# Designed miniproteins, single chains, continued (5), part 50

Each design is a single chain, and the fold is of that chain. pLDDT is the mean over its residues in the fold that is shown.

## One batch from the design tools (miniprotein)

Design m17716
Fold by ESMFold2-Fast:
Structure m17716 (fold): chain A 66 residues (1-66)
Amino acid sequence: RTALFVTAPDGTVYGAVAEDGRVTLGESLLAQDPAVAAAVAELLRAGASEEEIGRVVGGEARITRF
């Protein structure tokens, strides 16, 4: 499985996917809109693109692999 971060251009973390495939959501996203946070978690589990995640958060999303 792929280990990755999803971030905004300002460095805000939307979420991460660990090597075992576990999804962790950013606390700022959870605090602002739980429905958007749930949608982002679903997209991360599905291996969605930066464009798909960006559409849900209403901004730009960047995927970084490690």
Scores: mean pLDDT 74

Design m17717
Fold by ESMFold2-Fast:
Structure m17717 (fold): chain A 89 residues (1-89)
Amino acid sequence: DVAEKVEELLKEGKYREAMRLAYEAAVAAARSRSGTVPPEILATFEEALRTEAEREAALLEGDEEKAEELEKRLEELRARLAELRAAAA
């Protein structure tokens, strides 16, 4: 269970390792659908997952300024993803 392993790493203070594991699991789940998802949508989704993982790590490390910057980037990526999905329909 990935969630259990992430929780264990967080309890140990291994924030970067916890967020990397969560990101890798999310990317693997997204790629399991790659044959039905347009490449641009998949790439944008993976970038959003990476940005979210970096934001969570920044919050856990107490870097609030970096977390705010990453949150703005994440909203931009979510908007782009919605546009790409609409165009692919």
Scores: mean pLDDT 77

Design m17718
Fold by ESMFold2-Fast:
Structure m17718 (fold): chain A 105 residues (1-105)
Amino acid sequence: SPLEEVREEIERLKEFLKNNKLSPIARKGLERAIETGEELIELLKQLPPETQAQLGQQAVTDVRAGLELLKEHLEKKDELGMLIAVTMLGGSLTAILEQARGALA
């Protein structure tokens, strides 16, 4: 289900955070992105199947792209790239969360 796919991608972010040593700023940013993703999962449960599938697929796409960038910048020891990737991921999840909230109104 789209909801299960979102959960799997958020668990991959948690695993990345657990298995890697990030700067305090990058870690805090990624922890906030994960929290936003978990809040999104709870809102997606309340949405009609079509809307859940649409927003869920966007979240899966954005988290996968974000995780690939996080892995790339970590390998390169590129702290600025890491901070940008974390910020963009958090921003995309926040945008989808706001769309989910709007769909419930």
Scores: mean pLDDT 90

Design m17719
Fold by ESMFold2-Fast:
Structure m17719 (fold): chain A 65 residues (1-65)
Amino acid sequence: SMKEKLEKFKAEILKKLDEAGVSEEDRQIVQDMLDELLKSAENLTEEQVKEGIERLKKFVDELIK
């Protein structure tokens, strides 16, 4: 399901942030973005959810550089 995919994605992203040692402030920003995506997912197409995931991955990659 879409919720399961997003929950798995959230777990993977949070693990990546923890391994990279990002600040609590940056971690909170990413967590807020993930929670917003999860809340809106019911009203989004699978395509829109995938686009949101891709944007979030790029943002996280920039944070951990």
Scores: mean pLDDT 81

Design m17720
Fold by ESMFold2-Fast:
Structure m17720 (fold): chain A 75 residues (1-75)
Amino acid sequence: MEFTEKVLKKIQEPKDEAIKLAKEKKEDKSLIDEVEKKEKELLEALNDSSLPTEEKLKKEKEFFNFIEELKKKIE
């Protein structure tokens, strides 16, 4: 689980920032729910022992891209 723990630490700060921004600026619960849904999908992929590390890295990148796109959409 070392890889999963490292990814979780990397995503925690961007996730928390996006959720805080959504709460303070948009007051839109649907944005928070979507962030939580994407995090859950990433966690399921990271916990899938049959999934190769390359695919897990791809899912991590997709999550970061989602957070960046979400921040741009909030602006």
Scores: mean pLDDT 74

Design m17721
Fold by ESMFold2-Fast:
Structure m17721 (fold): chain A 84 residues (1-84)
Amino acid sequence: SVLEQLEKANKELSEAAIQLAKALSDPSTSKEEIKALADKVIAIIDKVKELIAQSNELSQEVKDRIIAQLDGLVEKIKAKVAEL
């Protein structure tokens, strides 16, 4: 179901975000590895956005709000990577 896929994607997002945060705090981590981890987080966010768009339990207004928040997170991640 969409709900089960969303739950799995949210767990994957949490795990990937923790890995990215650890990499960003470790000066021994290469810029290339940080970029790869950021790309992984962005890919999972895109998957979450698709699952939210497919949900029949959320109003269009709620979907638009959540998708806009996720887009904002992607832009913040991209900006952080650009400063490496």
Scores: mean pLDDT 85

Design m17722
Fold by ESMFold2-Fast:
Parts: C-alpha cells; sequence; structure tokens
Structure m17722 (fold): chain A 62 residues (1-62)
C-alpha cells in the first residue's frame, strides 16, 4: 500500500541521517498509526515535518 511505502521510505531516510534503528522504527510505527487513524495525506505531512526537524538537528550537530 502507499502507506507501507511511506513508512518504509521514512525509516530509510531516518537511518541515512544517522538516527538509531530503534528510534527510526518507533517513528515509522507511529507514522503508520497516524496514517491508519487520520489518512495517508496527513501521515505524509507529519512524516515530512519529522524529516525536516531531524535534518535541521543533524545540520546543527555538524
Amino acid sequence: SELDELVQRLKEELLKLGVPESVANAIAKAIRQVGEKHGLDYAKEVAEKILKAVRDLVEQAK
């Protein structure tokens, strides 16, 4: 499903940014729950905001 693709892509992007696997898995699971309760479009919006926040944190840590 598109939600499964979103969740898998989010996990892969978080791992590429250096997020520990346990944390990436927890975030991916939470986004799946958001998508199941509020729909795919809302899950995409939340996932994009999380990725932006993580990228901003990684840039500040350099």
Scores: mean pLDDT 86

Design m17723
Fold by ESMFold2-Fast:
Structure m17723 (fold): chain A 71 residues (1-71)
Amino acid sequence: SMEEELEELRQFAEKYVKPEDRARARGALLVIEAEKNEMTLEEFKAKLDSDPDLTPQDRERALEIKERIKR
């Protein structure tokens, strides 16, 4: 399934992709989930801010990607 393929891609990225590109890929996965749940940019920001397991970099990259898709 798409979810299984995305998880496999995530594991691959953690081993072989540059840290900056991994942060971008992680951000993309968060945005895909938000789009699947039809979250607005404001709702997505609130979700990112309330999640203590996310790094500042994860939040920044996810927000950047979500903002681009909204356009």
Scores: mean pLDDT 72

Design m17724
Fold by ESMFold2-Fast:
Structure m17724 (fold): chain A 100 residues (1-100)
Amino acid sequence: SPLEKLRELFEEISKVAEEIIKAMEAGDYDKVDENLKKLGELFNKIAEILDEAGVPPELRRKLAEAFKEVMDAIYNRDIEGFKKAFEKLKKVFEELLAEL
């Protein structure tokens, strides 16, 4: 099921996000950058599944904007901004899943 695969990928994203927060708080920016790459790969996998599932472009754009806010916060080493962007991403993701 595409829905099951999307939920599994988002569980992996949540685990990577926890590691990024811990690494940022520790000042371990090498680990932040390593996990940033993993996060980008997971976002790309979600985008592929949504494209194959025929999800409307407007919903995909909303999710892509939320992904960008998360990535920008990590790139800027903004822990508070990252936490806020990630909570927004979770809400957008659940809204998108409700339309499937």
Scores: mean pLDDT 86

Design m17725
Fold by ESMFold2-Fast:
Structure m17725 (fold): chain A 105 residues (1-105)
Amino acid sequence: SPLLEEAIAALEASAARIEALLNDPNATRAQAAAALRETLAELEAQREKLRDVDPETAALLAETARAVRGALALVEASDDMAAIRAELAAVRDLLLAVRDWLREV
């Protein structure tokens, strides 16, 4: 499905942006929050495109978006960069796991 391939590409692009921040020892909380907001916007856009054509994938993207919103709330509330980096790593790993699952269906 072209829309499924688009969703997979979006997950990979979001994971790559988060990975770039994780590889930057000077990455800021503001950059972390911005990357998570961009990830949320992309997940919501892909979910909307898939809603009527692939509701199972749309539901998975909705669950992924909920997890990313939780991570964003923690990042916005925290002053601990180690905790923020751990949340970014968890989101990256989640995005890649969802990508891999979508490649198997």
Scores: mean pLDDT 90

Design m17726
Fold by ESMFold2-Fast:
Structure m17726 (fold): chain A 81 residues (1-81)
Amino acid sequence: SILDEALEEMEKLKEEALKAKTLEEVRKIEQRVLSLYTRTLHRIETDPSLSEEEKAAAKAELLARVEELAKVIKEVTQKIE
């Protein structure tokens, strides 16, 4: 599914964030996370095969993963500084 593909990609971005050595690398990963989030959110919203309940559930799961990734990015940023 669109959600499963996005969650898998976000897990890969999390692993890349954990390996980041510079603030510039972290910023680029953060931009990729934001791009993936907005793109996936749009795909969920415009999918005619999904019910409103399925869209709400998918958006909630996507947001939870983005929030987890934001915490990781914050921790990595503090470790580099």
Scores: mean pLDDT 86

Design m17727
Fold by ESMFold2-Fast:
Structure m17727 (fold): chain A 97 residues (1-97)
Amino acid sequence: DSAIQDALNAVNPEASKTYKKTYEETKKKLLEQGVDEKKAEEEGKKAGEEAGQKVVADGLVKSTGVDADTAKKLGKSNIAALDVAEKLREMAAQVDA
C-alpha cells in the first residue's frame, strides 16, 4: 500500500491524492450500502488505482508528448514501480529546465 502511494507521489502528487480520495470515498460508500468490509476495501483499492493511473497517463501525454494510447498502457502496467516512477519524474523535471 505505502509503496504504491510513494511511487505515485514520485511521478505525480495529484495521482497519489486521487488514489487516496477515490479509495476512501468508494470504500465508505460500499460500507454504507452493506457491502462486506473486505470486498469494499478491494473495490476501493481498484477504483483508486484506476483513478491514479489515469492522472499519471494524462501527465505523461502532457510532459513527454507520447500518444494517449501509449500513456494509458504505461499507466495500466502499474507505473507505480519505483524505476519507472523515478524516470518519469526526471523527464517531467526537464520540461521547465
Scores: mean pLDDT 66

Design m17728
Fold by ESMFold2-Fast:
Structure m17728 (fold): chain A 113 residues (1-113)
Amino acid sequence: SLLEEIKEFAELGIELHDRLIKKIKEVLTPEQQAKILPLIERATELLKEVLESEDLEEAKRLLRELIEVYKELIAVLEELLAKETNPEQKETLQSIIEHEKRIIEEIERLLEQ
């Protein structure tokens, strides 16, 4: 079912966020972490709510809210990238932006069903 597909997406998303948080803590500055981590934590909370959802319409509502959080995350990451001079931090920020844009596209495909 589409609800099962959405829940599988959410479970994988939580695992990917755990790995992403570890990478952010290893590579990015404390100031960058302070701006990024709260948004990833909010997105993770929404993914957990998706796993607990009992119907497709609730799950779709949470996915739409998740898109807005990811858009805010991308905007913050793009601001940080614009003023970053360290090559490793630039590469990490750009990689996260590209990943989150792909995740939004995947969510939009789920919502079209």
Scores: mean pLDDT 90

Design m17729
Fold by ESMFold2-Fast:
Structure m17729 (fold): chain A 77 residues (1-77)
Amino acid sequence: KEEEFEKILEEFQKRMDELIATAREKYGDEFAEELREIADKVIEQLKKAYENGYSIEELKKLADETIERMKEAIEER
């Protein structure tokens, strides 16, 4: 269970790092920093949800939904 949660965090961080790198290249450092702040807040939310008894499935869904919203935000820019 703990190992599964760590895997979710690792995958989320990897995906966010890729999106942040793309945003930095296309829109500059200021926008990339904004996305990193959002990523850090979501990581805190995932940790809190895990503490509050959210299932691995629910945590994966939350992470995936966040990645999709971030992709949309980058495209909308």
Scores: mean pLDDT 81

Design m17730
Fold by ESMFold2-Fast:
Structure m17730 (fold): chain A 83 residues (1-83)
Amino acid sequence: MYTAEQVLDIADKAVELGDYEKAIAILKKGLEILPKEERGPLYVKLAEILTKMGKYEEAEKVVEEAEKEGIPEEYVEEARKKV
């Protein structure tokens, strides 16, 4: 089973290759399969990548989703800083 760290590593490699859409797909899959306690860093990375793609409205929605899910405030604040 994948950990948050493994999902982030795979997403980072996709970003290094310029494949932002693949990175987003990997992070979204991580959010589906990982327990809530491990999702915080994935929300931060997802907001960062969406912002790099110019998808600001989608990045803002990701921050809102993290807040609604009850992700720890430290991760929500970091995700918000990326937008």
Scores: mean pLDDT 82

Design m17731
Fold by ESMFold2-Fast:
Structure m17731 (fold): chain A 66 residues (1-66)
Amino acid sequence: SQQVQQAQQKADIMGENLKGMEEMVKKSSEMSPEDAEQMRKGYEAAKAQYDQAQQQYQQLQQQYQS
């Protein structure tokens, strides 16, 4: 269904953003302490959003796979 497709797209986009943020966090030693802290907080927030989107996607898949 379109709902499952939309949930997958949302999760995929968030996953790509999260990977980018993870790479930036790995480079935090090359940043100012303020930028490093902002990046870590952004990564934590993005990870929480991604986990939520993944759970929603899984729930919709289960609903529409039977």
Scores: mean pLDDT 80

Design m17732
Fold by ESMFold2-Fast:
Structure m17732 (fold): chain A 87 residues (1-87)
Amino acid sequence: SDKDILDESWDNMVAGAQKLIEIARELSEDPSLSEEDRQRLRQTAEELERLLQQAQDAYKAKDYSTAIKYFEEIYRLGVEELGPYLN
């Protein structure tokens, strides 16, 4: 069913978003990075956390299209801001 497919994808999307937040938080505390990079990574982690909360709120409201759009933003932001550190 559509719900079963979405539930399976949802769990994977949430897990992926949580991993991106974890990586951003860890990088923000890395003393080998510049203070400017660490501040940007802290802001990235905060924005990812806000987007994930909005995605979860949309999912609870059964607004699945809006929830998916927030996850698209999470993954885009993760690639753009964390990608350079994830070689």
Scores: mean pLDDT 85

Design m17733
Fold by ESMFold2-Fast:
Structure m17733 (fold): chain A 80 residues (1-80)
Amino acid sequence: GLYSVTKIIDMGSREAANAAIVAINKWNMENGWSGDVGIGARMVGGSSLLRITAVGPTKEEAQKVLDEAVKIAEETKKKM
């Protein structure tokens, strides 16, 4: 995509961060790259911090995808 937006979320644990990465990867498999959208997620510096980057063909679409990724991460954190 032409646009990327990024957010860092404290997941509280590495286990929660890893679970969020798995959930985001599942979302990408089901929804990603249709219309040039996608989500990248990785742990930062071996901490509980999760860096989420959303990509889309427009800034608006990238932001929409980021908002969905943040929702997935926050719901995953609640279940851990």
Scores: mean pLDDT 79

Design m17734
Fold by ESMFold2-Fast:
Structure m17734 (fold): chain A 97 residues (1-97)
Amino acid sequence: LEALEEFVKRIEAAKSPDEVLAILSEVSGLPPVDPSLPQREQILHVFRLVEAAARKLAPLPEPQETFTDEQIEELKRVDELTSRAKRIALRKVVEAG
């Protein structure tokens, strides 16, 4: 979880849309968003990059019959951090103009 928390902080500290896109591409390992695409497509691609990055930094546990309370809280925290990263990235990349 620490790596995912640092990822969110890194996006929050980014000073330009290009810096956010570079971070998302680097961490996710996916190509950067094409700025010539319609805004809807740019939003969807940014969300894909954030989700891929979160999955790399905080992979989900294997399917099991029961989860511990600690595992459930970790899953909730991953979801919260991923959602926060999506909101920050969307604001800085799509709404910066």
Scores: mean pLDDT 76

Design m17735
Fold by ESMFold2-Fast:
Structure m17735 (fold): chain A 107 residues (1-107)
Amino acid sequence: SETERVIEEIRRLVEEAIKLLKEAGKSTDEKTEELAAEAVKLITRAANLAVASPGSEEALAVLAEGVDEATKVADEAAKKKSKRAGVVLGAAAGLMRMSVSAARIAA
């Protein structure tokens, strides 16, 4: 179904975002900022797909679960980084959570 295809793409985008956030925890501060920004972009794309889906309720649930995992990864990465890079990862986590909230309002 179209809903199944959208959910598969949301899962793919979330998995890529989580991979970038794990790399951010191991990278230089400059690369951490770049990787965190890319992770936020991927989650924003996933949120837009969830809103556009005919099965938006199921798609939003998958997005919310994925963002919960992604934000936990970002928070763990932040603990291992400089104060500046930690603030950037915290801001990225906040933006990802906001994308879920905005998607729920738009759906």
Scores: mean pLDDT 86

Design m17736
Fold by ESMFold2-Fast:
Structure m17736 (fold): chain A 75 residues (1-75)
Amino acid sequence: MQLKQEAVKQIGDTLRKAGVSDLDVQAVELYASTLPVADTLALARTLKENPELAKTMARLILSTPLGARARAQAR
């Protein structure tokens, strides 16, 4: 549980540093929280190793049906 929450936080921090809006960061964090632990950790690692992809990854995630739903729930 705690390991997954730390990974979600790291995803959010990477997106904020890349200039992603707070609303979109919250939506991606919510999306990441719905993934299996292994997938959340893989996403956190990918963004940490490739921070230049942060804006592109956020847009791609939020364009999926699940990501769009997460964005609607972020307030």
Scores: mean pLDDT 79

Design m17737
Fold by ESMFold2-Fast:
Structure m17737 (fold): chain A 89 residues (1-89)
Amino acid sequence: SLEEEVLRKIHEAGQALADALAAGRVSREVADEVGGLLVKAVTALQKGDLEKAIEYLRRAAELAREKGHDQETAEALEQAIKAVEELKR
């Protein structure tokens, strides 16, 4: 389902973030902030608040790009945002 695809894309972004942290490519502080936004996005999705989920994912992508310089996580987050927008119709 499209909902399963959204959750998969968020999971892929979380995995990219974990890999970047393990490789020392992103700081613990940035990883914690981005990870916190992913948790908030999943919670918003569970409540059916698609607009708020997109807001949290956009903030996470911006943070990953600007402070993390983590292109892979930012790209995965952009894919997740597009999937949520499809779910909105």
Scores: mean pLDDT 84

Design m17738
Fold by ESMFold2-Fast:
Structure m17738 (fold): chain A 78 residues (1-78)
Amino acid sequence: MPPPMTREEVQKKLEEVERELQRLVDQGASADEIGAEFARRYREFLKEFDERQVPQDIRDEGILRLSQIGEDALGRAE
């Protein structure tokens, strides 16, 4: 089994999601397109948290930050 994901690894992954969603905003993607990409990334995050046995505190913090990233991107959509 891979080792549990660290808080630093979660943060780096969140930064990648934020960059990708910002790229979509910059390209003039619709709220629907941004929402679909966010939903895909959210599902991937949950699956990886389960597979890597992420501690509950890190998981909760990661999900909260991921939600904030999604809200920020959707708020910037055209």
Scores: mean pLDDT 79

Design m17739
Fold by ESMFold2-Fast:
Structure m17739 (fold): chain A 80 residues (1-80)
Amino acid sequence: PLSPAERRRLLLEITAEVVKWLIERVQAGETDVDALLAEAREWMRKRLREAGFSDEEIDAYLAAVEPGLREILENLVAQA
């Protein structure tokens, strides 16, 4: 199992990867914020589950990051 420090590092890495991926998708011409967020949520959920996170931990993480990801996406789409 992952240590608390490894878990924190992985959450930061996953968040950074998702933000980078969202930037790339908007640059590719995608504008559907809700569809991009749904795809990002499923990818994050799968990766965290594979890393040994519980569904409760994953749901808490997704609830914490979704408002920030939505704001980033809305700003990126508005600039595209």
Scores: mean pLDDT 84

Design m17740
Fold by ESMFold2-Fast:
Structure m17740 (fold): chain A 64 residues (1-64)
Amino acid sequence: MPVTEQHVAAVAAALESLGLPVDGEATDEKLAALQARLDKGNKMADVDGDGKVDALTKAAIEAI
């Protein structure tokens, strides 16, 4: 699925709210932090609405 500007903006905002760098680097730390936030019911980390931090979330980080 292609990454949209809305996906990139949502992931960037989620990373900023977690205090993580918004630099286009998809690290395990960023993915784990986004998954933890999603597990708490915060929908900003849920890029495609499937309840998972997955390949689309990673692609959105890399597109920043």
Scores: mean pLDDT 68

Design m17741
Fold by ESMFold2-Fast:
Structure m17741 (fold): chain A 92 residues (1-92)
Amino acid sequence: SPLLEKAKRLILEAIDQATKLNNALMNNEPVPEEEFQKQIKETQEKLAEAKKLYEELEKDPSVPPKEKTKLGTLILVGESEVIVNEIMARNR
């Protein structure tokens, strides 16, 4: 399913971007405020699009249940990484 592959790509990109940003912050790497806010916005937008696609895929009986479960799990991981970014932003 092209929709499934797009959703997987978006969520994996969001997870990778959020994880790299979290690691940079944990290591006290200098991230300019504008770049930090831009990356948070980009990961939030990718996560939101992946979640929207996931809602459509859940309604599609042609998509295997195992693939839906895997995508749902990745979305939960992505949401967790974004929450960590937001907490770290508040404690700067």
Scores: mean pLDDT 83

Design m17742
Fold by ESMFold2-Fast:
Structure m17742 (fold): chain A 87 residues (1-87)
Amino acid sequence: MEEIQKQVEEEVRELELQIIAEAKAVYEREGLQAMLDFLKARGQELIAQGQAILDNATSEKQILLGQALIALGQRLIDVADEAEAAL
C-alpha cells in the first residue's frame, strides 16, 4: 500500500506542474515580469492555504499536505526571485 507521504507528494507534484503551465501561459500573453509576479502571488497563496490546513489539521495527511503546500509556495517565490536576479 502507498504511504500517506507519497500520496501527498504526488498531489503536490500535479499542482506544481499545473502552476508551471499557467506561468508559461502568463509569460506568452503578458511577458516575463507578469510571469514573475504571478509566481510570487501564487506562492503566497499556497503558503496561506498550507497554514490554514495546518491550523485545522486533525490527521497526518492534513499536516503533510499543509507542510508540502507551504514548501511549494516558498519554492515558487525563490524561483521567481532567482530568475529576476539573473536578469
Scores: mean pLDDT 84

Design m17743
Fold by ESMFold2-Fast:
Structure m17743 (fold): chain A 78 residues (1-78)
Amino acid sequence: MVEEYEKKARELEEQARSLLPKALAGDNKASMIYAYYSSASQYFWQAARLSRNGKDAEAEELAKKGEELRKKAEEIEK
């Protein structure tokens, strides 16, 4: 659903924003995690847009890519 994708995108943007102070201070790990969360958020925003236009199959594929990037970010955080 569009609202679910938008919610996910906002949550990922918030996660990325929380890492900005460390990334800007030159923390390479924080910069990598920031990049993955930011990219994941972009995929979910695109999924929401496609879903709004009735392209649900394409939206689902982009949401899957976003979820894969979110998992990569979480793995690096460990």
Scores: mean pLDDT 84

Design m17744
Fold by ESMFold2-Fast:
Structure m17744 (fold): chain A 80 residues (1-80)
Amino acid sequence: TPPVVLTDMERRILGVLMRNGPMTPRQIADILGVDQGTVTRHLRRLQRRGLVRQSPRRPGVYFVTDRGRRALADTAGRRA
């Protein structure tokens, strides 16, 4: 199984969700200053990898999974 590689945008999205809690693609895009379509594309890829999930009670609201938290932590550790 190839190692989980995160793009800079995926790292930013995961970081925003970890700091602010569950958010919509629009709210993430507003914080990052990027197009909502870009955020939505990356969220779909992160969801396919099991790094984020949508809230069953609030469609379009995404949150970070335990796998996503570990992937982000591994990426941060490489700077030390």
Scores: mean pLDDT 78

Design m17745
Fold by ESMFold2-Fast:
Structure m17745 (fold): chain A 60 residues (1-60)
Amino acid sequence: PRLTVETLTTVPGIDEALARRIVETLGDRADGASQAELTAIPGIDAKLAGAILRLRGELA
């Protein structure tokens, strides 16, 4: 999986607790999650969702 707790915590503004929340909420869907799905998670705004999508692109 491209998005894990370890990779998510490299994003400024994402701590381990938020990274765990993202993984627990989306599971295997995290690799295919849209910006709308990410912003539906408490603590994630449009800027942070965009940073996560950029990270996913970098991980290929």
Scores: mean pLDDT 76

Design m17746
Fold by ESMFold2-Fast:
Structure m17746 (fold): chain A 80 residues (1-80)
Amino acid sequence: SKEEIKELLKNAVEAVLQGEDEQKVIDLIVSEFPEKVQEEARALLSEKLKELIELKKNGDLEGYEKLIEETAEELLALEK
């Protein structure tokens, strides 16, 4: 669901901020998606995760929540 993807994205940002490898975190999320869309999901996550991390670091909570929502919707659209 969209809410499950939003939680995965938020957990991914926190994991990277706590020092986990970005590619490892992306790989874990991508594994939840069908094989046919995994490359598209990886490309999207690589782009969006960097922006999410910067928004979180800057305390832009409104921008962070908006980008989480938009990214979750884009990831869900890949499965359709």
Scores: mean pLDDT 82

Design m17747
Fold by ESMFold2-Fast:
Structure m17747 (fold): chain A 84 residues (1-84)
Amino acid sequence: SAEEARMLERARRLLEEMKELLEKLKKSTDPEEKKKLLFEMEELVGLLEIMLGVARIAKRPELAAELEEIVDEARALLEEAKKL
């Protein structure tokens, strides 16, 4: 559906934002900026997890599968960020 396509597009945009935040974190030498970037990444993962939860409750298995892949990649980016 058009709504499902928009949700996937939004989730993919949030994942791209996660990648941009990680690159900023890698270049940052300021502890306060790093803390802010980590917090922003944690919030984006939270939003993606809510979207996945909504797809699961709505019993949309194809949408849920696509969102699960995006959430897993976003979580991996956050774990990489936490090691910096």
Scores: mean pLDDT 90

Design m17748
Fold by ESMFold2-Fast:
Structure m17748 (fold): chain A 67 residues (1-67)
Amino acid sequence: SKEEKIEELTKYIKEKAKESGVPASLLAERAIQEAEEHGYFQPSPTGPKYEKEVVFEAAERVKKEEE
């Protein structure tokens, strides 16, 4: 479902941010940029493609949770 995809992407961004030592909001902004450029965000070549709507909503959740 859309909600499941948003939750998975939100979790992915948070985990990658911890792994990389950067703010999760920074990775969220990069995901937005990629989705705007390509029409989707695909963090893994063999993984799911996240549509722009899903990426924008996951990014909003990441930013809200940081504040």
Scores: mean pLDDT 82

Design m17749
Fold by ESMFold2-Fast:
Structure m17749 (fold): chain A 55 residues (1-55)
Amino acid sequence: ARAAEIARVQAELERYLKEGFEKAKKSDLETAGNEISQEVARKAAELRARIAALG
């Protein structure tokens, strides 16, 4: 088990990054880029912390 949970969290992170990047490209990056950067950093940090805690 833990491997399955880690894989799931990693998949969520990758999907989130891809979707965020696509939205940023579709919108003007000037303002959206900063917002996306902050949200990505926070969510990525949380997901990475969960992965680290799981092992």
Scores: mean pLDDT 70

Design m17750
Fold by ESMFold2-Fast:
Structure m17750 (fold): chain A 80 residues (1-80)
Amino acid sequence: MEEVEKRIKEAEQKGIPKEVIDLARRLLSLAEKLPEGYRKVIYTSILFILDEMLSGEITPEQAIERLKALIDEAEKLLKE
């Protein structure tokens, strides 16, 4: 968790758009409510999306779409 939060902050400082940062933080908060296996997948996905944006492999629009899809899936899994 702390490592993922640090990476999000570093991405924000390097000029990643605020919408991407806000979605990544929302997804991180949802992950904390999920079982360990799902949390690990989400943490890894956030880190890879941020790294792909910083390397220019994906556009901000692609990052937003991926993060929104992961948020929707996480919300579906949060049944009590």
Scores: mean pLDDT 82

